# Designed miniproteins, single chains, continued (5), part 31

Each design is a single chain, and the fold is of that chain. pLDDT is the mean over its residues in the fold that is shown.

## One batch from the design tools (miniprotein)

Design m17047
Fold by ESMFold2-Fast:
Structure m17047 (fold): chain A 79 residues (1-79)
Amino acid sequence: ALSRDEVLERIFELMGEGARAFKEGDIEKAEEYFEKAIRLAEEEGATWVLPFVYRELGELYESAGRYDKAKEYYEKAKE
């Protein structure tokens, strides 16, 4: 089992790798990293970090001109 600090470190590491892949144009790989971050947060009970994950996804899709996806993730970040 991961400690709270190890869970948070891993989630932010996955988010960083996802953001990097997204900016390099590998959207599929980026989505895989963010899906892993979301699953880890849900499995370990760290769901309070999900608004941060969704906000990052919203910003990335917005920067790529994908306003439909950006809006979806910004709405999820409000919950």
Scores: mean pLDDT 83

Design m17048
Fold by ESMFold2-Fast:
Structure m17048 (fold): chain A 80 residues (1-80)
Amino acid sequence: MPIQWSAADIQGVGALLQQRFDQLKKTKSQDETLAELEALLASLQAVYDAHRDHMSPEAAAAFEDLLAWIQQQINQVKSE
């Protein structure tokens, strides 16, 4: 049974990850926050690569935006 991805579902996950990231920055060291974000990026990239062909263009764009946001957060943490 293929997983059907919607842009709204991916955006919802993105919002939850933003909330989790804000919590991580307050409760974890910079190195721990960076490690968690890098692990998250790798895991989501693997999901995207595995399911890209089963996504609508809108869902794929939303997932790409999510991956880009996580990479931006990694870069921001590295610059702190």
Scores: mean pLDDT 76

Design m17049
Fold by ESMFold2-Fast:
Structure m17049 (fold): chain A 66 residues (1-66)
Amino acid sequence: GPEVVFSEEEQRVRRELLKLVSKALENSPGATDSEGLRKALGEIAGIDPGGKSLEELLKEVVAKLK
């Protein structure tokens, strides 16, 4: 299947990321689109989402959780 085995650290980071994203989406009206999600991730990472891709913002959030 398409399943990947993650290390314990990777699994921890993934769980924390999912919790933070879920909470940010609940607290940010309109974060159901790409722009809203990008802004929510920027707030979690503590950076300006302007000019950054969703992938770049995800990397910044993951780096903050490690």
Scores: mean pLDDT 66

Design m17050
Fold by ESMFold2-Fast:
Structure m17050 (fold): chain A 76 residues (1-76)
Amino acid sequence: MKEIEEVLKETLERVAALRPELEAALAAGDEARRAAVLRRLAEIAEETAERLSKLEGGEELAEKLRREAEGLRELA
C-alpha cells in the first residue's frame, strides 16, 4: 500500500498546484484557460491511473480515475 499512497500523494500535489489556475480562469470567464486546465487535470488522472494499474490493489482506483479523466475531457 505504500506505493499506492506515494502515487496518490504526488497526484494530489499536482492537482493542488492547478486549483488556483482553474479558480482564476473561472473568475475571469476565460473559457480557453478553463479548458486547458481541465485537460491538464485529465492528463494527471490518466497518468495516475496508469501508474496505479501496475500496482497490486490499484485496479479499482485506476478505473475510477480513468472515469474522472473522461469527465474532465468532456467538460473541456
Scores: mean pLDDT 82

Design m17051
Fold by ESMFold2-Fast:
Structure m17051 (fold): chain A 75 residues (1-75)
Amino acid sequence: MQEELQKLVKKLEEVLESLKEEVAQLFFQEMAKYNGNLEETLKALKEAGVSEEDLEKVKEAYKLLEEIKELLKKL
């Protein structure tokens, strides 16, 4: 479990590092505003002019965050 969680965290860090710092910050801000609603978060990022490549990475980061949250709930 701990090793699996650490691997997911590393993947999340790699995805976030590949994003522009401003995009990563905006992603977390919008996620907080919309209570983790991916659709509203993606809409806000598109309005901010985030590229399609970065939006794809944001979707990957979201999936990793949800997997991490599910593992933490089982602990």
Scores: mean pLDDT 79

Design m17052
Fold by ESMFold2-Fast:
Structure m17052 (fold): chain A 85 residues (1-85)
Amino acid sequence: MKITITAEDGKVVELEVPEELSVEEAAEYIVKALRELGVEISREEALKLAKQFADDEGKITAIQLGQAIERALRERGVRAEVEVK
């Protein structure tokens, strides 16, 4: 699946992700997406956020990863649109 992040400043970040990820994989994508937008997040904060969106087996869908990225950006005062295909 593809996650597209469009920031208010016009910067676009595209991520190709599996339909299902582990919490650890999702945390790495959160760090990568935010870093490409110039936003700092620790791996520990990304991992904690990923766990909040995971199911009982510790799995995250691409849609849930998109929601986690949107929350991380919003909590840091960054306005962006996140779309998942």
Scores: mean pLDDT 84

Design m17053
Fold by ESMFold2-Fast:
Structure m17053 (fold): chain A 95 residues (1-95)
Amino acid sequence: MRYYLVVVSSASKATVEEAVREAAAEFPEVKNVEIRVEGPENTPIVIAEFEASEETAKELAERIKKLLEEKGAVDVEVKVFDSEEEARAWAESRL
């Protein structure tokens, strides 16, 4: 099934993208990962689109959060949605 994951944190766009890619590589069930970066450079919002089970999607979100916290990021929020519209609405509410 297709899921959308939104990441908001103090980390740079590059750091969040690396964390998403590193976490996704740990889950062989995660397929067709596409990463979109939105918002201004100083308020980066990253949306990742991928295919997985609901359980794997939740585990991926927790893993991304832990990786970002280990990299020193603060105010880390990672949410999973099953629709792009809901993911974008939540992301826009954080701008």
Scores: mean pLDDT 80

Design m17054
Fold by ESMFold2-Fast:
Structure m17054 (fold): chain A 78 residues (1-78)
Amino acid sequence: ESEKLKIELAREILSELAKKEGREDLAEEIEKAKTVEEIVDLLRKNLNSEEQLKIADEVTLKVIEKIEEDKELLEKVK
């Protein structure tokens, strides 16, 4: 189940970022990916190193945002 959440989150974030870069084709392929390994392979085949770094930075920010949301929820229960 945690792996399912990881894949869903990765698909949502990475497909949105691919659409932002005008790569709707890549976004569609990411949405069809069933494993993290498939997503990584798609990024390696379709993006150069500069594009990969840009997406990695944006993903890092989105992951931090999600962690902060969960932390805020935990603090509200105390």
Scores: mean pLDDT 70

Design m17055
Fold by ESMFold2-Fast:
Structure m17055 (fold): chain A 72 residues (1-72)
Amino acid sequence: MDKKIVEDSLLHLKAVEENPEDEVTRSLAMMMGSSLISSKSGPVAEAAGRLLIEAAEGADVEEMKERLLKFY
């Protein structure tokens, strides 16, 4: 469900924001993002997955949250 995808993705974004230097936290966000894209669960899952990957790669987490919340 779209709301649950957004909520779960927000938790991963918050983890990256709180621990930006933690390789494990960044790896989990990357893996979750890749899984969402690979799931083919629709445009919200694809968008959330891309945003999680961008955050894991060092993009501004607040900007990623703003983009994700547009789907909520």
Scores: mean pLDDT 80

Design m17056
Fold by ESMFold2-Fast:
Structure m17056 (fold): chain A 108 residues (1-108)
Amino acid sequence: SSDIQQALQRIRDALKKGDLEGLKQAVQDLLDIVRKETDIDDLRATIDQVEKLLQEALKKGDRDSALVLAQAGLEIAKQLLDKAPDSEIPYAIGLVLRFMGDVLQLEM
């Protein structure tokens, strides 16, 4: 989705600038789009990009941005689990558990 790509670009720009408030707003926009998205391949591609951005924030020691991205990844993983065909359910469960673990670790 073009809207998803634009939201992801706003997330990348906010991370590059260290703009935590801009990151939170861009993530909220992404989640609003994701809640309406029915294409499983677009949801999968979106969560893969959020995971990459989360790993970048973690490598930089940016814990505040990492928490926002981990929470976003968890919500997208839940949307994927809700919408996924049976063949994709184990993958979606694995993503939910992974992002839940990241959120719990970053909130400590």
Scores: mean pLDDT 88

Design m17057
Fold by ESMFold2-Fast:
Structure m17057 (fold): chain A 74 residues (1-74)
Amino acid sequence: LAQFAGMTISHAVLYFKDKSKPDVPLNELEGKKFDAEKTKEALKQAFLKYPEAEGAAIFFKNGEVVVIKRSELE
C-alpha cells in the first residue's frame, strides 16, 4: 500500500462475494490523494456499514488499481 502513497484516486468501489449485487461507490475517496492510513480507516468504516462486502477496489487516475480485501484489514 505504501507504493501508492500520494497517487490520485479516480474512483473506488466496494465489491461483494455475491456477484449479483452491484458494487457500491466510495464517493468520499474520489479525487483524493492516496494515504494508506486514511484509506484503511475509510475502508474499515465502509466494511462496518456493508458487512457483506468482500473488499474494495481503488482505481487511480494513472490507470493503476489496488484491491484491498476485508481479510487484509482484520
Scores: mean pLDDT 80

Design m17058
Fold by ESMFold2-Fast:
Structure m17058 (fold): chain A 85 residues (1-85)
Amino acid sequence: SEKEELVKLLEKRKERIFKVSPTEKEALEEIIELLEALIEQLESLGDKVSLEAVAIFAEKLAEEYEEKDPEAAERFRELAERARE
């Protein structure tokens, strides 16, 4: 589906960011900033399907980082909630 394709594209972008970032913390910050900017753009376009894909991706990141980085996990949960407003 279109949602699944966008989630896969976001996963590929995440992989690229992690490869080029000096630290995992900086990679996570870049991903959070990317998702914040993407949500704002999609909200302005009224693209609810893409917003749901962003929410799904953010929820997956929250689950992945829950034990590794609880602060980042909480920020990803907040992004998912915002995307579903």
Scores: mean pLDDT 86

Design m17059
Fold by ESMFold2-Fast:
Structure m17059 (fold): chain A 84 residues (1-84)
Amino acid sequence: APKTLVEIRAEGPATDAAKEALEEAVKRLLARVGASLLPAMEERDGKAIFRGRAVLDARAVEDERVEVEAEGGTVRTELRAREL
């Protein structure tokens, strides 16, 4: 059966607006790939960072990158996919 490893990484400034944009971008990517990831958010050096990975019962998923402008700077979200 086809399986796909997906890795999600998102980061932006540690402002309330950027954190909300990060959560929204992560939720959007999770919904598109049908993943039930629970990425942990951490703050480091004035940045908010999300990371998560999962194996999906999926035939194919493409790499995707989304950038959103928020108060305090740009929020960047990246999804990488590999078929197993």
Scores: mean pLDDT 70

Design m17060
Fold by ESMFold2-Fast:
Structure m17060 (fold): chain A 94 residues (1-94)
Amino acid sequence: GEMNEELIEKKIIEALRKESGEEVAEMWKELLKLEKEFQENPEKYEELLKKIEELKKKIEKLYKEGKISEEEYELFMSRLEALKKQLEKIKEQK
């Protein structure tokens, strides 16, 4: 159920915060929130695209500061780029 998913996400974010730090945990939380918003409200594609670009900038900063690994950076960027491509296709269909 949705409530169980929220509790699991909260526990995962708390574990990431303890292991990888607050900033990395917050970025994963924002990514999961964007993926959920895309599933629920894909018509908000312009707003979602802006949020993706903002999150990409935050992830690039963390990578430049050495706070995330190259593998984590590539995974984050891959997921954000995939989401961006799906949203851009929705825009083109209007």
Scores: mean pLDDT 76

Design m17061
Fold by ESMFold2-Fast:
Structure m17061 (fold): chain A 95 residues (1-95)
Amino acid sequence: KNKKILEDLEKGEKKGEELLKELEEEGILEETLLAIRGLLTGEEVEVSEEARRRAEEILRELAEWSEKNPAYAAGFYSVLLRAAAEVVKERRAKA
């Protein structure tokens, strides 16, 4: 039981890492992460329509995984939140 939870968490983290690479290759990584954070906090963020749609799709997938496999969803979500926090930190440092 415990081993399966850890395996599912790791699979979720790998999915998150893969998604971050896809977004970086598409050139919308920072905008999409800011859009995800904005949707979660209710803060207005200046992002493209593409980044906003992508963020909405990602959060929808996370909601579905949270019902089906909470450990997998937790792993996936943790990768996205860590990346979003780093983007916010970098943008504040540049200001």
Scores: mean pLDDT 81

Design m17062
Fold by ESMFold2-Fast:
Structure m17062 (fold): chain A 79 residues (1-79)
Amino acid sequence: SKEEIIEEMEKKKEELEKEIRERKDGNPQVLAVLKAAKKTVEGAIESIKQASTDENARGILAMTEETVKLLLEEKKKLE
């Protein structure tokens, strides 16, 4: 369960890294939001690795998903 959560988050990070590369010469505000989302995911992966229980890991995942969702909604407004 914890390993599956980490794998899902790593895939999310890879998707954000790909979009950052594709947009490297684009809108700086969009790039800043994507970098913030990536940093949020990276911090969450580290926190999940330190989580003592699967319940704590799922809580971190849920909070991170909501934060990333809000950041990506802000990105959409800039496009």
Scores: mean pLDDT 83

Design m17063
Fold by ESMFold2-Fast:
Order: structure tokens, then sequence, then C-alpha cells
Structure m17063 (fold): chain A 107 residues (1-107)
């Protein structure tokens, strides 16, 4: 189902982010990843609720809008100073974007 595809891709992304957080040596990068992982978990909950009630086409449109927003957020962070937190967040956003793109291709 659409919900199963979203759950699989986002669970894989969350696991990758948790490994990145565990590997991070910088406390600011760890804190940024902790906050980001919580945000991704909330996004997953929201997307699963939409997938339970909406058509596959409506879910695809939502994923496309979310991917666009993530691309904009990455560009904004790339314009900021290269801090450990910003570098970790850029990598995290790229991980999430890739997961949503994979989910979109499977729907």
Amino acid sequence: SVAEIIAEELDAAIAELERARAAATDPEARAALDAFIRGVQRLKEGLLKVAETQSAEEVRELLERTIKTLQEDIALLQAQPPTPANEALIAGLETLRAALERALERI
C-alpha cells in the first residue's frame, strides 16, 4: 500500500539519521540531528495519516511539494556559515529528500 511504501522509506531514512547522530562527534551536530529526527518522525506520522485517507495521486502531490520545500531548505542552509550543525542538517535533509523521492517513484 501507499502507507507501507512511505513507512518503509522513512523508517530507513530515520535509521540512517540515527546512525549519523551516533557517529557525530560534535555536540551541536548531535543536537541538530536529534531535533531533526523528531521532526522526521512527526512528518512520517502526518504522511501516514494522509495515505490512509487520500488517493495515491494526492499523496504523490504532497510528496512532490515536500521534496520542493526540502530542496529550498537545503539551499538556505548552504547559504549559511558551514557549522557542524548546518553540515549535519544538510546531510539529514538530503537523506530525507532521497527517501521521499524513492517513495514517490514507488507510488
Scores: mean pLDDT 91

Design m17064
Fold by ESMFold2-Fast:
Structure m17064 (fold): chain A 87 residues (1-87)
Amino acid sequence: MVPPWAGDVETVAENLLKKAEEYLKKAEKAKDPEVQKRLYEAAATLAAQAHVLKPSEESERIIKEAEKVAGPEAVRRGRHAAEILLG
């Protein structure tokens, strides 16, 4: 049986993934290198958080793409945030 809270967690994960996709697209279009790096860091952090809550091919793809620019620390921050939420 799927727990009642699982649907809410899936919704949170989907919202985080959608935000990560938006930041990734903005990062690709950003002309300022500093702004671009910050957007990739945001995308990596949110996608990593979404991946811990609900693993998906999309979250893994965004993490891999964003991590190339943002570095592994942004991914680690997202994982830590999700772990705190889960207890």
Scores: mean pLDDT 80

Design m17065
Fold by ESMFold2-Fast:
Structure m17065 (fold): chain A 68 residues (1-68)
Amino acid sequence: PVKQPSVEEILEELKKVAEDMLKKGVPAERILTFLERMVDHLRSQGVVSEEEAREIKRELREYIEELS
């Protein structure tokens, strides 16, 4: 329906959400679970491919682990 965001744009937005949640005291494991579910939802809606979803989840995992 609309122009889809790039994988990089999605990743940057999810990283911002992760940082905000960490600042609010949400545990890293809970943040990761929440964001992975969001990525899976985007995949189910056809916004990202299965391969793109896997890469986004990997990058988010690494990023959150480095911040926590």
Scores: mean pLDDT 80

Design m17066
Fold by ESMFold2-Fast:
Structure m17066 (fold): chain A 131 residues (1-131)
Amino acid sequence: SMAERAQALHEELLAILEELLAFFKEQGNESLAAEVEDLIARLPNMTPEGAAKAVLSLILNAIVENKDNPEAQEKLFSLLDEVIDVMKKYLPLDVVIEILELAKEDAEKAGLKDLAELIQKRIDEIRKEQS
């Protein structure tokens, strides 16, 4: 059912956020850790689309703030890919494309060309599956 799919999406996004929280605590990044804890608390009251968008936005912000930390960037890019896979698993393809277009715009605004290109490739793959 839609409710069961929404629950499963929230559970998988929560797992990603818990991994992200552990990472920021290990890095001593109290500010980003606090932002993750706030999102974890708000997540159960969000729509599936809103939850996915919020998690993507948080990871993109973290990538921007850690642009000079290659290990953090590698971890954050991996977590971004996990969020995209969760979205593809539980959301309609049109909704996934819409959320990814917004994420791409955020990446372009942040000057992260490689990330924007990665997101565009994911959009192209999803569109090919719909055709």
Scores: mean pLDDT 86

Design m17067
Fold by ESMFold2-Fast:
Formats: C-alpha cells, sequence, structure tokens
Structure m17067 (fold): chain A 65 residues (1-65)
C-alpha cells in the first residue's frame, strides 16, 4: 500500500524536474495503481528528458518505499 509520504515525495520530485504539480500527481497515482514506480520514471523521462526524468523517477520510487 502506498502511503501519503510516498505520494508527496513523488509530486515533489516531479515538480523539481519541471513538471506541473497536477501532472506529477497523476503520474504518482498511476504508479500507485500499477504498483510499478519505475514506469513513472520512464514516463517522466519521455516528458522532461531521460536524465532529469530518470532522477525524478528514482526519487519517487525511493519515496514510495
Amino acid sequence: MMNEAGKRAGVNAATAAGISAEEAEKLAEEGAKTGDMTRVGKELAEKVGPEKGNRAGAGIAVGAL
């Protein structure tokens, strides 16, 4: 189960990468639904570039643990 701390960490990481809070929240929710947080990182990489997206995705995954 994903707790609130993981969701907030995901939104924080994505907004730090330049993604809007609304989009970041949707990506975090999608990751929680599928149980695959690494996929969220891949989607972020496609939107903001592989380096920034990968870093943001790693932050979300760690926050979800």
Scores: mean pLDDT 64

Design m17068
Fold by ESMFold2-Fast:
Structure m17068 (fold): chain A 64 residues (1-64)
Amino acid sequence: SLDSIFLQIDELERNPSDSSELQLAALEAELNALKPSLSTETYVAARLAIIGAREDIKFRKQSA
């Protein structure tokens, strides 16, 4: 569900790991499956959350 996607994004942002990229890709696939049932605003918000988490995790990994 959409709520599950947001929950998992939040979890990955709080506890990033090397597998987070794979998990974010899976969440993006789940979001795409829900896209026909979502409003444009909701879909964009979820996409931005995934992108933000992905960028944050990558930035932290490169800074280490």
Scores: mean pLDDT 78

Design m17069
Fold by ESMFold2-Fast:
Structure m17069 (fold): chain A 71 residues (1-71)
Amino acid sequence: SSELKAVADRLRAKGEELIARGEELRARGLALQQSADPAAQEEGKRLVLEGEVLIGLGGIYIGVANLILSK
């Protein structure tokens, strides 16, 4: 139905948004880990982990969107 497509489109959009934000945080975290400052290195590790969590969550949103339309 058109309603299921609308729900799937919104879930996919949210998943893509989460992946983009997660990749941005991961990239920033990796850059911070190249710092000579130990505090920046630890912040970088936290950002990488946060980014990976968001990427994983975004993948789940996209997976659910695909399942809604594949049945």
Scores: mean pLDDT 90

Design m17070
Fold by ESMFold2-Fast:
Structure m17070 (fold): chain A 86 residues (1-86)
Amino acid sequence: SSAKRREEERRRELERLREELRAHQEKISPEVTELILEEASLTVELIGEIVRVLTENSEEARERAEELQRRVDELAARAEALKAAL
């Protein structure tokens, strides 16, 4: 399906991000790299659940999307705090 294809594309983009961050690890702290990857991973999952809400009207997907959104927001705040500490 087109939704599954887009999910696969997002996961490939995440994989490319991981390799790019690894290639530049000497210019980016490991803590920042880990936060960026975790945020990207959660965002991919969140988008997937949002698509499921829109296409399947799933209550389970809606609850998962709300949980993932809260975790993304928390990580974004932590990433900003970590950048300020660098």
Scores: mean pLDDT 77

Design m17071
Fold by ESMFold2-Fast:
Structure m17071 (fold): chain A 74 residues (1-74)
Amino acid sequence: EPPPLPKEEAEKVLKEIKEILKEYGLGEEHKELLGEIARTLPQEVQDELTLIIAELHKADDKQDKEALEKIKKL
């Protein structure tokens, strides 16, 4: 299990994920990929991601796959 990031670093990662998803919009694929990414992230970041996913899955854009690729690189 990955060690927890410093709180400032974790918040920065969450902010980047949120910005990417907001820019590209969230489709159905985003929900599954975010769950997969959350497994590779520290526990504290996972909790925040759950909240972000709940907000972002309301957005739906044609660029879903591009956003998923960008998130995977985080």
Scores: mean pLDDT 57

Design m17072
Fold by ESMFold2-Fast:
Structure m17072 (fold): chain A 85 residues (1-85)
Amino acid sequence: SELEKEFESTNDQEKLYEILLKYIELANEAIERGDLEEAEEYLKKAKKVYNSLSEDSPYKEEAKKKLLEAEIDLGIALIERGVRA
C-alpha cells in the first residue's frame, strides 16, 4: 500500500497526521459497510502511526482524540453486531 510505504519512509509530523487520518477514514468506511474485521485492521494501522508521533508533536492531542472516537465507534458496532468480548 502507498500509505504503508509513506508511513515507513517519513518522520514528518504533518505527514504522519495525514496518514493517520486516512486510516481512520478507511476504518469508518469499513464500519459503515459492516466489515468490522477490516475496520479493526485499519485502526491498528492508525494506532501504529499515532505511536510514531513525537511526544511534543502539535498533532498528538487531536490525533489521540480522533483515534479514540474511531475506536469507540468500532466498539459500539461490535456490540450492536452481538459480539461479546
Scores: mean pLDDT 84

Design m17073
Fold by ESMFold2-Fast:
Structure m17073 (fold): chain A 73 residues (1-73)
Amino acid sequence: MIEETKRKIEELTERALKNISHPELRKQLEEERAWALARLEQGADPVVVYTAFSIRATGLEFDGELLERKKLA
């Protein structure tokens, strides 16, 4: 279960990084990934950790898209 959750976090991180071009948001995504992995090591519920990480990663993707649109406008 924990190994599968770590794999899903890695997959989501790779997808989000592909969708985010802004270097600072990419770095923040890596920090959120590190947080999620630390929570799993502390014995947190894998489903809860993945859900929280998924929400945060998606938020960073939206922020990245908004910044790119602002640069083009």
Scores: mean pLDDT 79

Design m17074
Fold by ESMFold2-Fast:
Structure m17074 (fold): chain A 88 residues (1-88)
Amino acid sequence: KKEEILSLPEADALAEIRYRLRNGELTVEEVADIFKKLGREELAEKIKNSTREEALKLIDDYIARESFGLTDEEFEALRKKAEERRKK
């Protein structure tokens, strides 16, 4: 759920958002709402007015700009940890 994503560290939250948007669990509008709640209002507005593919590109560009240095494998590991936390 989108509220669960907001409770995660930013890197974990970004991995979760990207995964869920890619597989259709989140809509572009829901992703925009999450970024607005994270204080990224300009990015949220761009995502809200984008297609799903454009939104994925915006998220990827944002991750690169923030220089988290995480690989796709590391993002998948963080997503799995987030799912495990929700099962508790």
Scores: mean pLDDT 69

Design m17075
Fold by ESMFold2-Fast:
Structure m17075 (fold): chain A 82 residues (1-82)
Amino acid sequence: SMEAIEKLEELIKAAEESIESGDVYPALEAYKELEKTDPETAERVAKLAQEYMKENKLDGDAVNLAKALLEAAKKLLEELKK
């Protein structure tokens, strides 16, 4: 949906801010807004983020979580935009 696309773009921006600041909160807030708007899209982002962390052997620090959310959101946004 258009709303899911907008929330994914917001999540990408927030995740980039989280990576720069080392504060995971912007990325988590954007993820929660996506989850409220489209729970199915949010679940897809969460699964892709978990797969990214596993593949890259990343621990759960704030920067690594934000990087995982960023890459997951970018991948899903690309699939939805065609």
Scores: mean pLDDT 84

Design m17076
Fold by ESMFold2-Fast:
Structure m17076 (fold): chain A 96 residues (1-96)
Amino acid sequence: NLLDDKELLPGLLAYEYARGSKAAREYIEKHGLEGIKEVAEEALRRGIVVPRPDRPISEEIVKAAEENGITEVPTLKDVLRISIEEGVKLLAEAVS
């Protein structure tokens, strides 16, 4: 579970922001996390993440980030890894 690894939370926040999550956007804007926003925008620009509908886990990610006081800026590699893992899950669901 991605939420069990606190080191993944900055990357998960950037990924959710890039997806278009309202909860992630509000968290980043509320805390002035410009570095996370910049990484998310670069991930969108490179096609690493594509905009998608909101999902319930987005709010759980934001809650975990708030509980852990996340301000650390992730790398593009962190966001890419998350995007690949999510893509693999979607492919597994499509084949099942």
Scores: mean pLDDT 78

Design m17077
Fold by ESMFold2-Fast:
Structure m17077 (fold): chain A 61 residues (1-61)
Amino acid sequence: MSDEEILENFRKFAEELANDPSLSREEQERFLAAMLAGLSRVHSPELVARAREVAEEVLAK
C-alpha cells in the first residue's frame, strides 16, 4: 500500500470517527491518537506528521 493510500484510508477512518454520534470528542481524539501511535511504529515520521495534520483538520470540523 502506498503512502497516499495509507493517508486516504486514515482520512476516511478519521472522518467516520468524527461523524459518529455515539462517540464523544474525547473518545474520537483517543482513537485517532491510538491510530497515529500505530502508524509511527511501521511508517516514516513524514507520513505520521501528515496523518496527524489530517486528524487535526478532521477534528476541527
Scores: mean pLDDT 79

Design m17078
Fold by ESMFold2-Fast:
Structure m17078 (fold): chain A 101 residues (1-101)
Amino acid sequence: MLKTLTDEELASQRVELSDRLFALLSEVGFTRRVLTVGELLTYLGLWAEKNGRLYYDEKGNSILDTSGTELGELLGVDELDMSKVQEIVDRLIAAGLLRRV
């Protein structure tokens, strides 16, 4: 069920990582299966930065380049706008990479 939440309410939601997403985030030292959406975005940003895949658009929004990655293939997109928190969460859930707790 899609709920429109504030960015702060969305960031406080708990989510559970799939094995694939857990393996990806473990590359940047993440060791838990359950985290907040805010923590998820932080670790995705750290993973993107470590892999040279984080850039800023003309508006200053952080963009994660997923092109040529397993994450991009699973999501069916070449980039994620890190300011679009709800879209990222919904895409990860639809791909079976993430589950709401």
Scores: mean pLDDT 79

Design m17079
Fold by ESMFold2-Fast:
Structure m17079 (fold): chain A 69 residues (1-69)
Amino acid sequence: SLEDLIEELKKRIEELNSYLQEMAKKAKTVREKHKELLDQLKYFVDTVNKNIADYKKKLEEERKKLEES
């Protein structure tokens, strides 16, 4: 009957809505993990850049020492 068809379609929609909610949760978890990795990479880049700046400063100090000799 048409009523039975409507009931089956409603059940299918409920199953799809449940699946969509689960996928949304999984997508959020992946985004949160991605942000954590990006923050860790940014920290690493900032640390390396600081080390480069420190080495450049030390090199400039050694260069000045040689020029004063």
Scores: mean pLDDT 82

Design m17080
Fold by ESMFold2-Fast:
Structure m17080 (fold): chain A 63 residues (1-63)
Amino acid sequence: SLVDKLREFAAQLGLDLPDELLEEIARLAEGDFKRGLALLYHVARERIRTVEELRAGEPEVRL
């Protein structure tokens, strides 16, 4: 699934993200891996660790 791929990528980037956050990233990505990666990099850059932080600290990541 997209969540499993995002979890593997997060681990390779040294990010210990909670599964709830990875699931929210996958939901926002709507199955699009490139969108999921863009959100993952946003999370890494802003040091977001919770679903609430992702939702509150969101300027929309414009591709």
Scores: mean pLDDT 74

Design m17081
Fold by ESMFold2-Fast:
Structure m17081 (fold): chain A 87 residues (1-87)
Amino acid sequence: MKLTLEDFFNMSKEELGDFIVAAFRYGVANPDDPEARELMELAFEIQELLKETGDVEKVKEKIKNDPELLERLKRALEYLNREGIDV
Protein backbone atom coordinates (compact mmCIF):
# COMPACT_ATOMS: atom_id res chain seq x y z
CA MET A 1 0.00 0.00 0.00
CA LYS A 2 1.38 3.45 -0.90
CA LEU A 3 2.35 5.64 2.07
CA THR A 4 1.17 9.26 1.50
CA LEU A 5 2.02 12.56 3.23
CA GLU A 6 -1.48 12.41 4.82
CA ASP A 7 -0.72 8.91 6.18
CA PHE A 8 2.58 10.19 7.64
CA PHE A 9 0.91 13.18 9.32
CA ASN A 10 -1.74 10.84 10.80
CA MET A 11 0.90 8.58 12.41
CA SER A 12 0.77 7.97 16.16
CA LYS A 13 3.90 8.38 18.32
CA GLU A 14 4.46 4.59 18.11
CA GLU A 15 4.01 4.52 14.30
CA LEU A 16 6.44 7.47 13.91
CA GLY A 17 8.94 5.58 16.10
CA ASP A 18 8.53 2.50 13.88
CA PHE A 19 9.10 4.69 10.78
CA ILE A 20 12.34 6.10 12.27
CA VAL A 21 13.63 2.61 13.21
CA ALA A 22 12.76 1.15 9.77
CA ALA A 23 14.46 4.09 7.99
CA PHE A 24 17.65 3.69 10.09
CA ARG A 25 17.74 -0.09 9.49
CA TYR A 26 17.32 0.37 5.74
CA GLY A 27 20.01 3.10 5.64
CA VAL A 28 22.49 0.92 7.56
CA ALA A 29 21.72 -2.08 5.28
CA ASN A 30 22.20 0.05 2.11
CA PRO A 31 25.24 2.29 2.87
CA ASP A 32 26.13 2.81 -0.83
CA ASP A 33 22.62 3.96 -1.84
CA PRO A 34 22.40 7.80 -1.78
CA GLU A 35 18.57 7.70 -1.48
CA ALA A 36 18.80 5.30 1.50
CA ARG A 37 21.32 7.68 3.11
CA GLU A 38 18.95 10.66 2.56
CA LEU A 39 16.12 8.62 4.13
CA MET A 40 18.34 7.82 7.16
CA GLU A 41 19.38 11.52 7.51
CA LEU A 42 15.70 12.57 7.40
CA ALA A 43 14.82 9.96 10.07
CA PHE A 44 17.68 11.30 12.24
CA GLU A 45 16.36 14.89 11.95
CA ILE A 46 12.79 13.76 12.80
CA GLN A 47 14.15 11.86 15.84
CA GLU A 48 16.07 14.99 17.00
CA LEU A 49 12.90 17.13 16.60
CA LEU A 50 10.99 14.57 18.69
CA LYS A 51 13.70 14.70 21.41
CA GLU A 52 13.65 18.54 21.39
CA THR A 53 9.84 18.95 21.46
CA GLY A 54 8.72 15.80 23.33
CA ASP A 55 5.51 16.13 21.28
CA VAL A 56 4.63 14.35 18.02
CA GLU A 57 2.14 17.07 16.98
CA LYS A 58 4.85 19.77 17.34
CA VAL A 59 7.20 17.64 15.19
CA LYS A 60 4.49 17.39 12.50
CA GLU A 61 3.87 21.16 12.68
CA LYS A 62 7.61 21.90 12.30
CA ILE A 63 7.81 19.64 9.22
CA LYS A 64 4.69 21.25 7.64
CA ASN A 65 6.20 24.74 8.16
CA ASP A 66 9.66 23.83 6.76
CA PRO A 67 9.51 23.70 2.92
CA GLU A 68 12.92 21.96 2.59
CA LEU A 69 12.09 19.31 5.20
CA LEU A 70 8.61 18.77 3.66
CA GLU A 71 10.19 18.28 0.19
CA ARG A 72 12.71 15.80 1.67
CA LEU A 73 9.82 13.91 3.31
CA LYS A 74 7.94 13.74 -0.04
CA ARG A 75 11.06 12.31 -1.75
CA ALA A 76 11.61 9.81 1.08
CA LEU A 77 7.99 8.55 0.88
CA GLU A 78 8.25 8.23 -2.94
CA TYR A 79 11.48 6.24 -2.47
CA LEU A 80 9.89 3.92 0.15
CA ASN A 81 6.86 3.32 -2.11
CA ARG A 82 9.10 2.64 -5.15
CA GLU A 83 11.27 0.13 -3.23
CA GLY A 84 8.23 -1.50 -1.55
CA ILE A 85 9.67 -0.88 1.94
CA ASP A 86 7.25 -1.53 4.81
CA VAL A 87 7.45 1.15 7.52
Scores: mean pLDDT 80

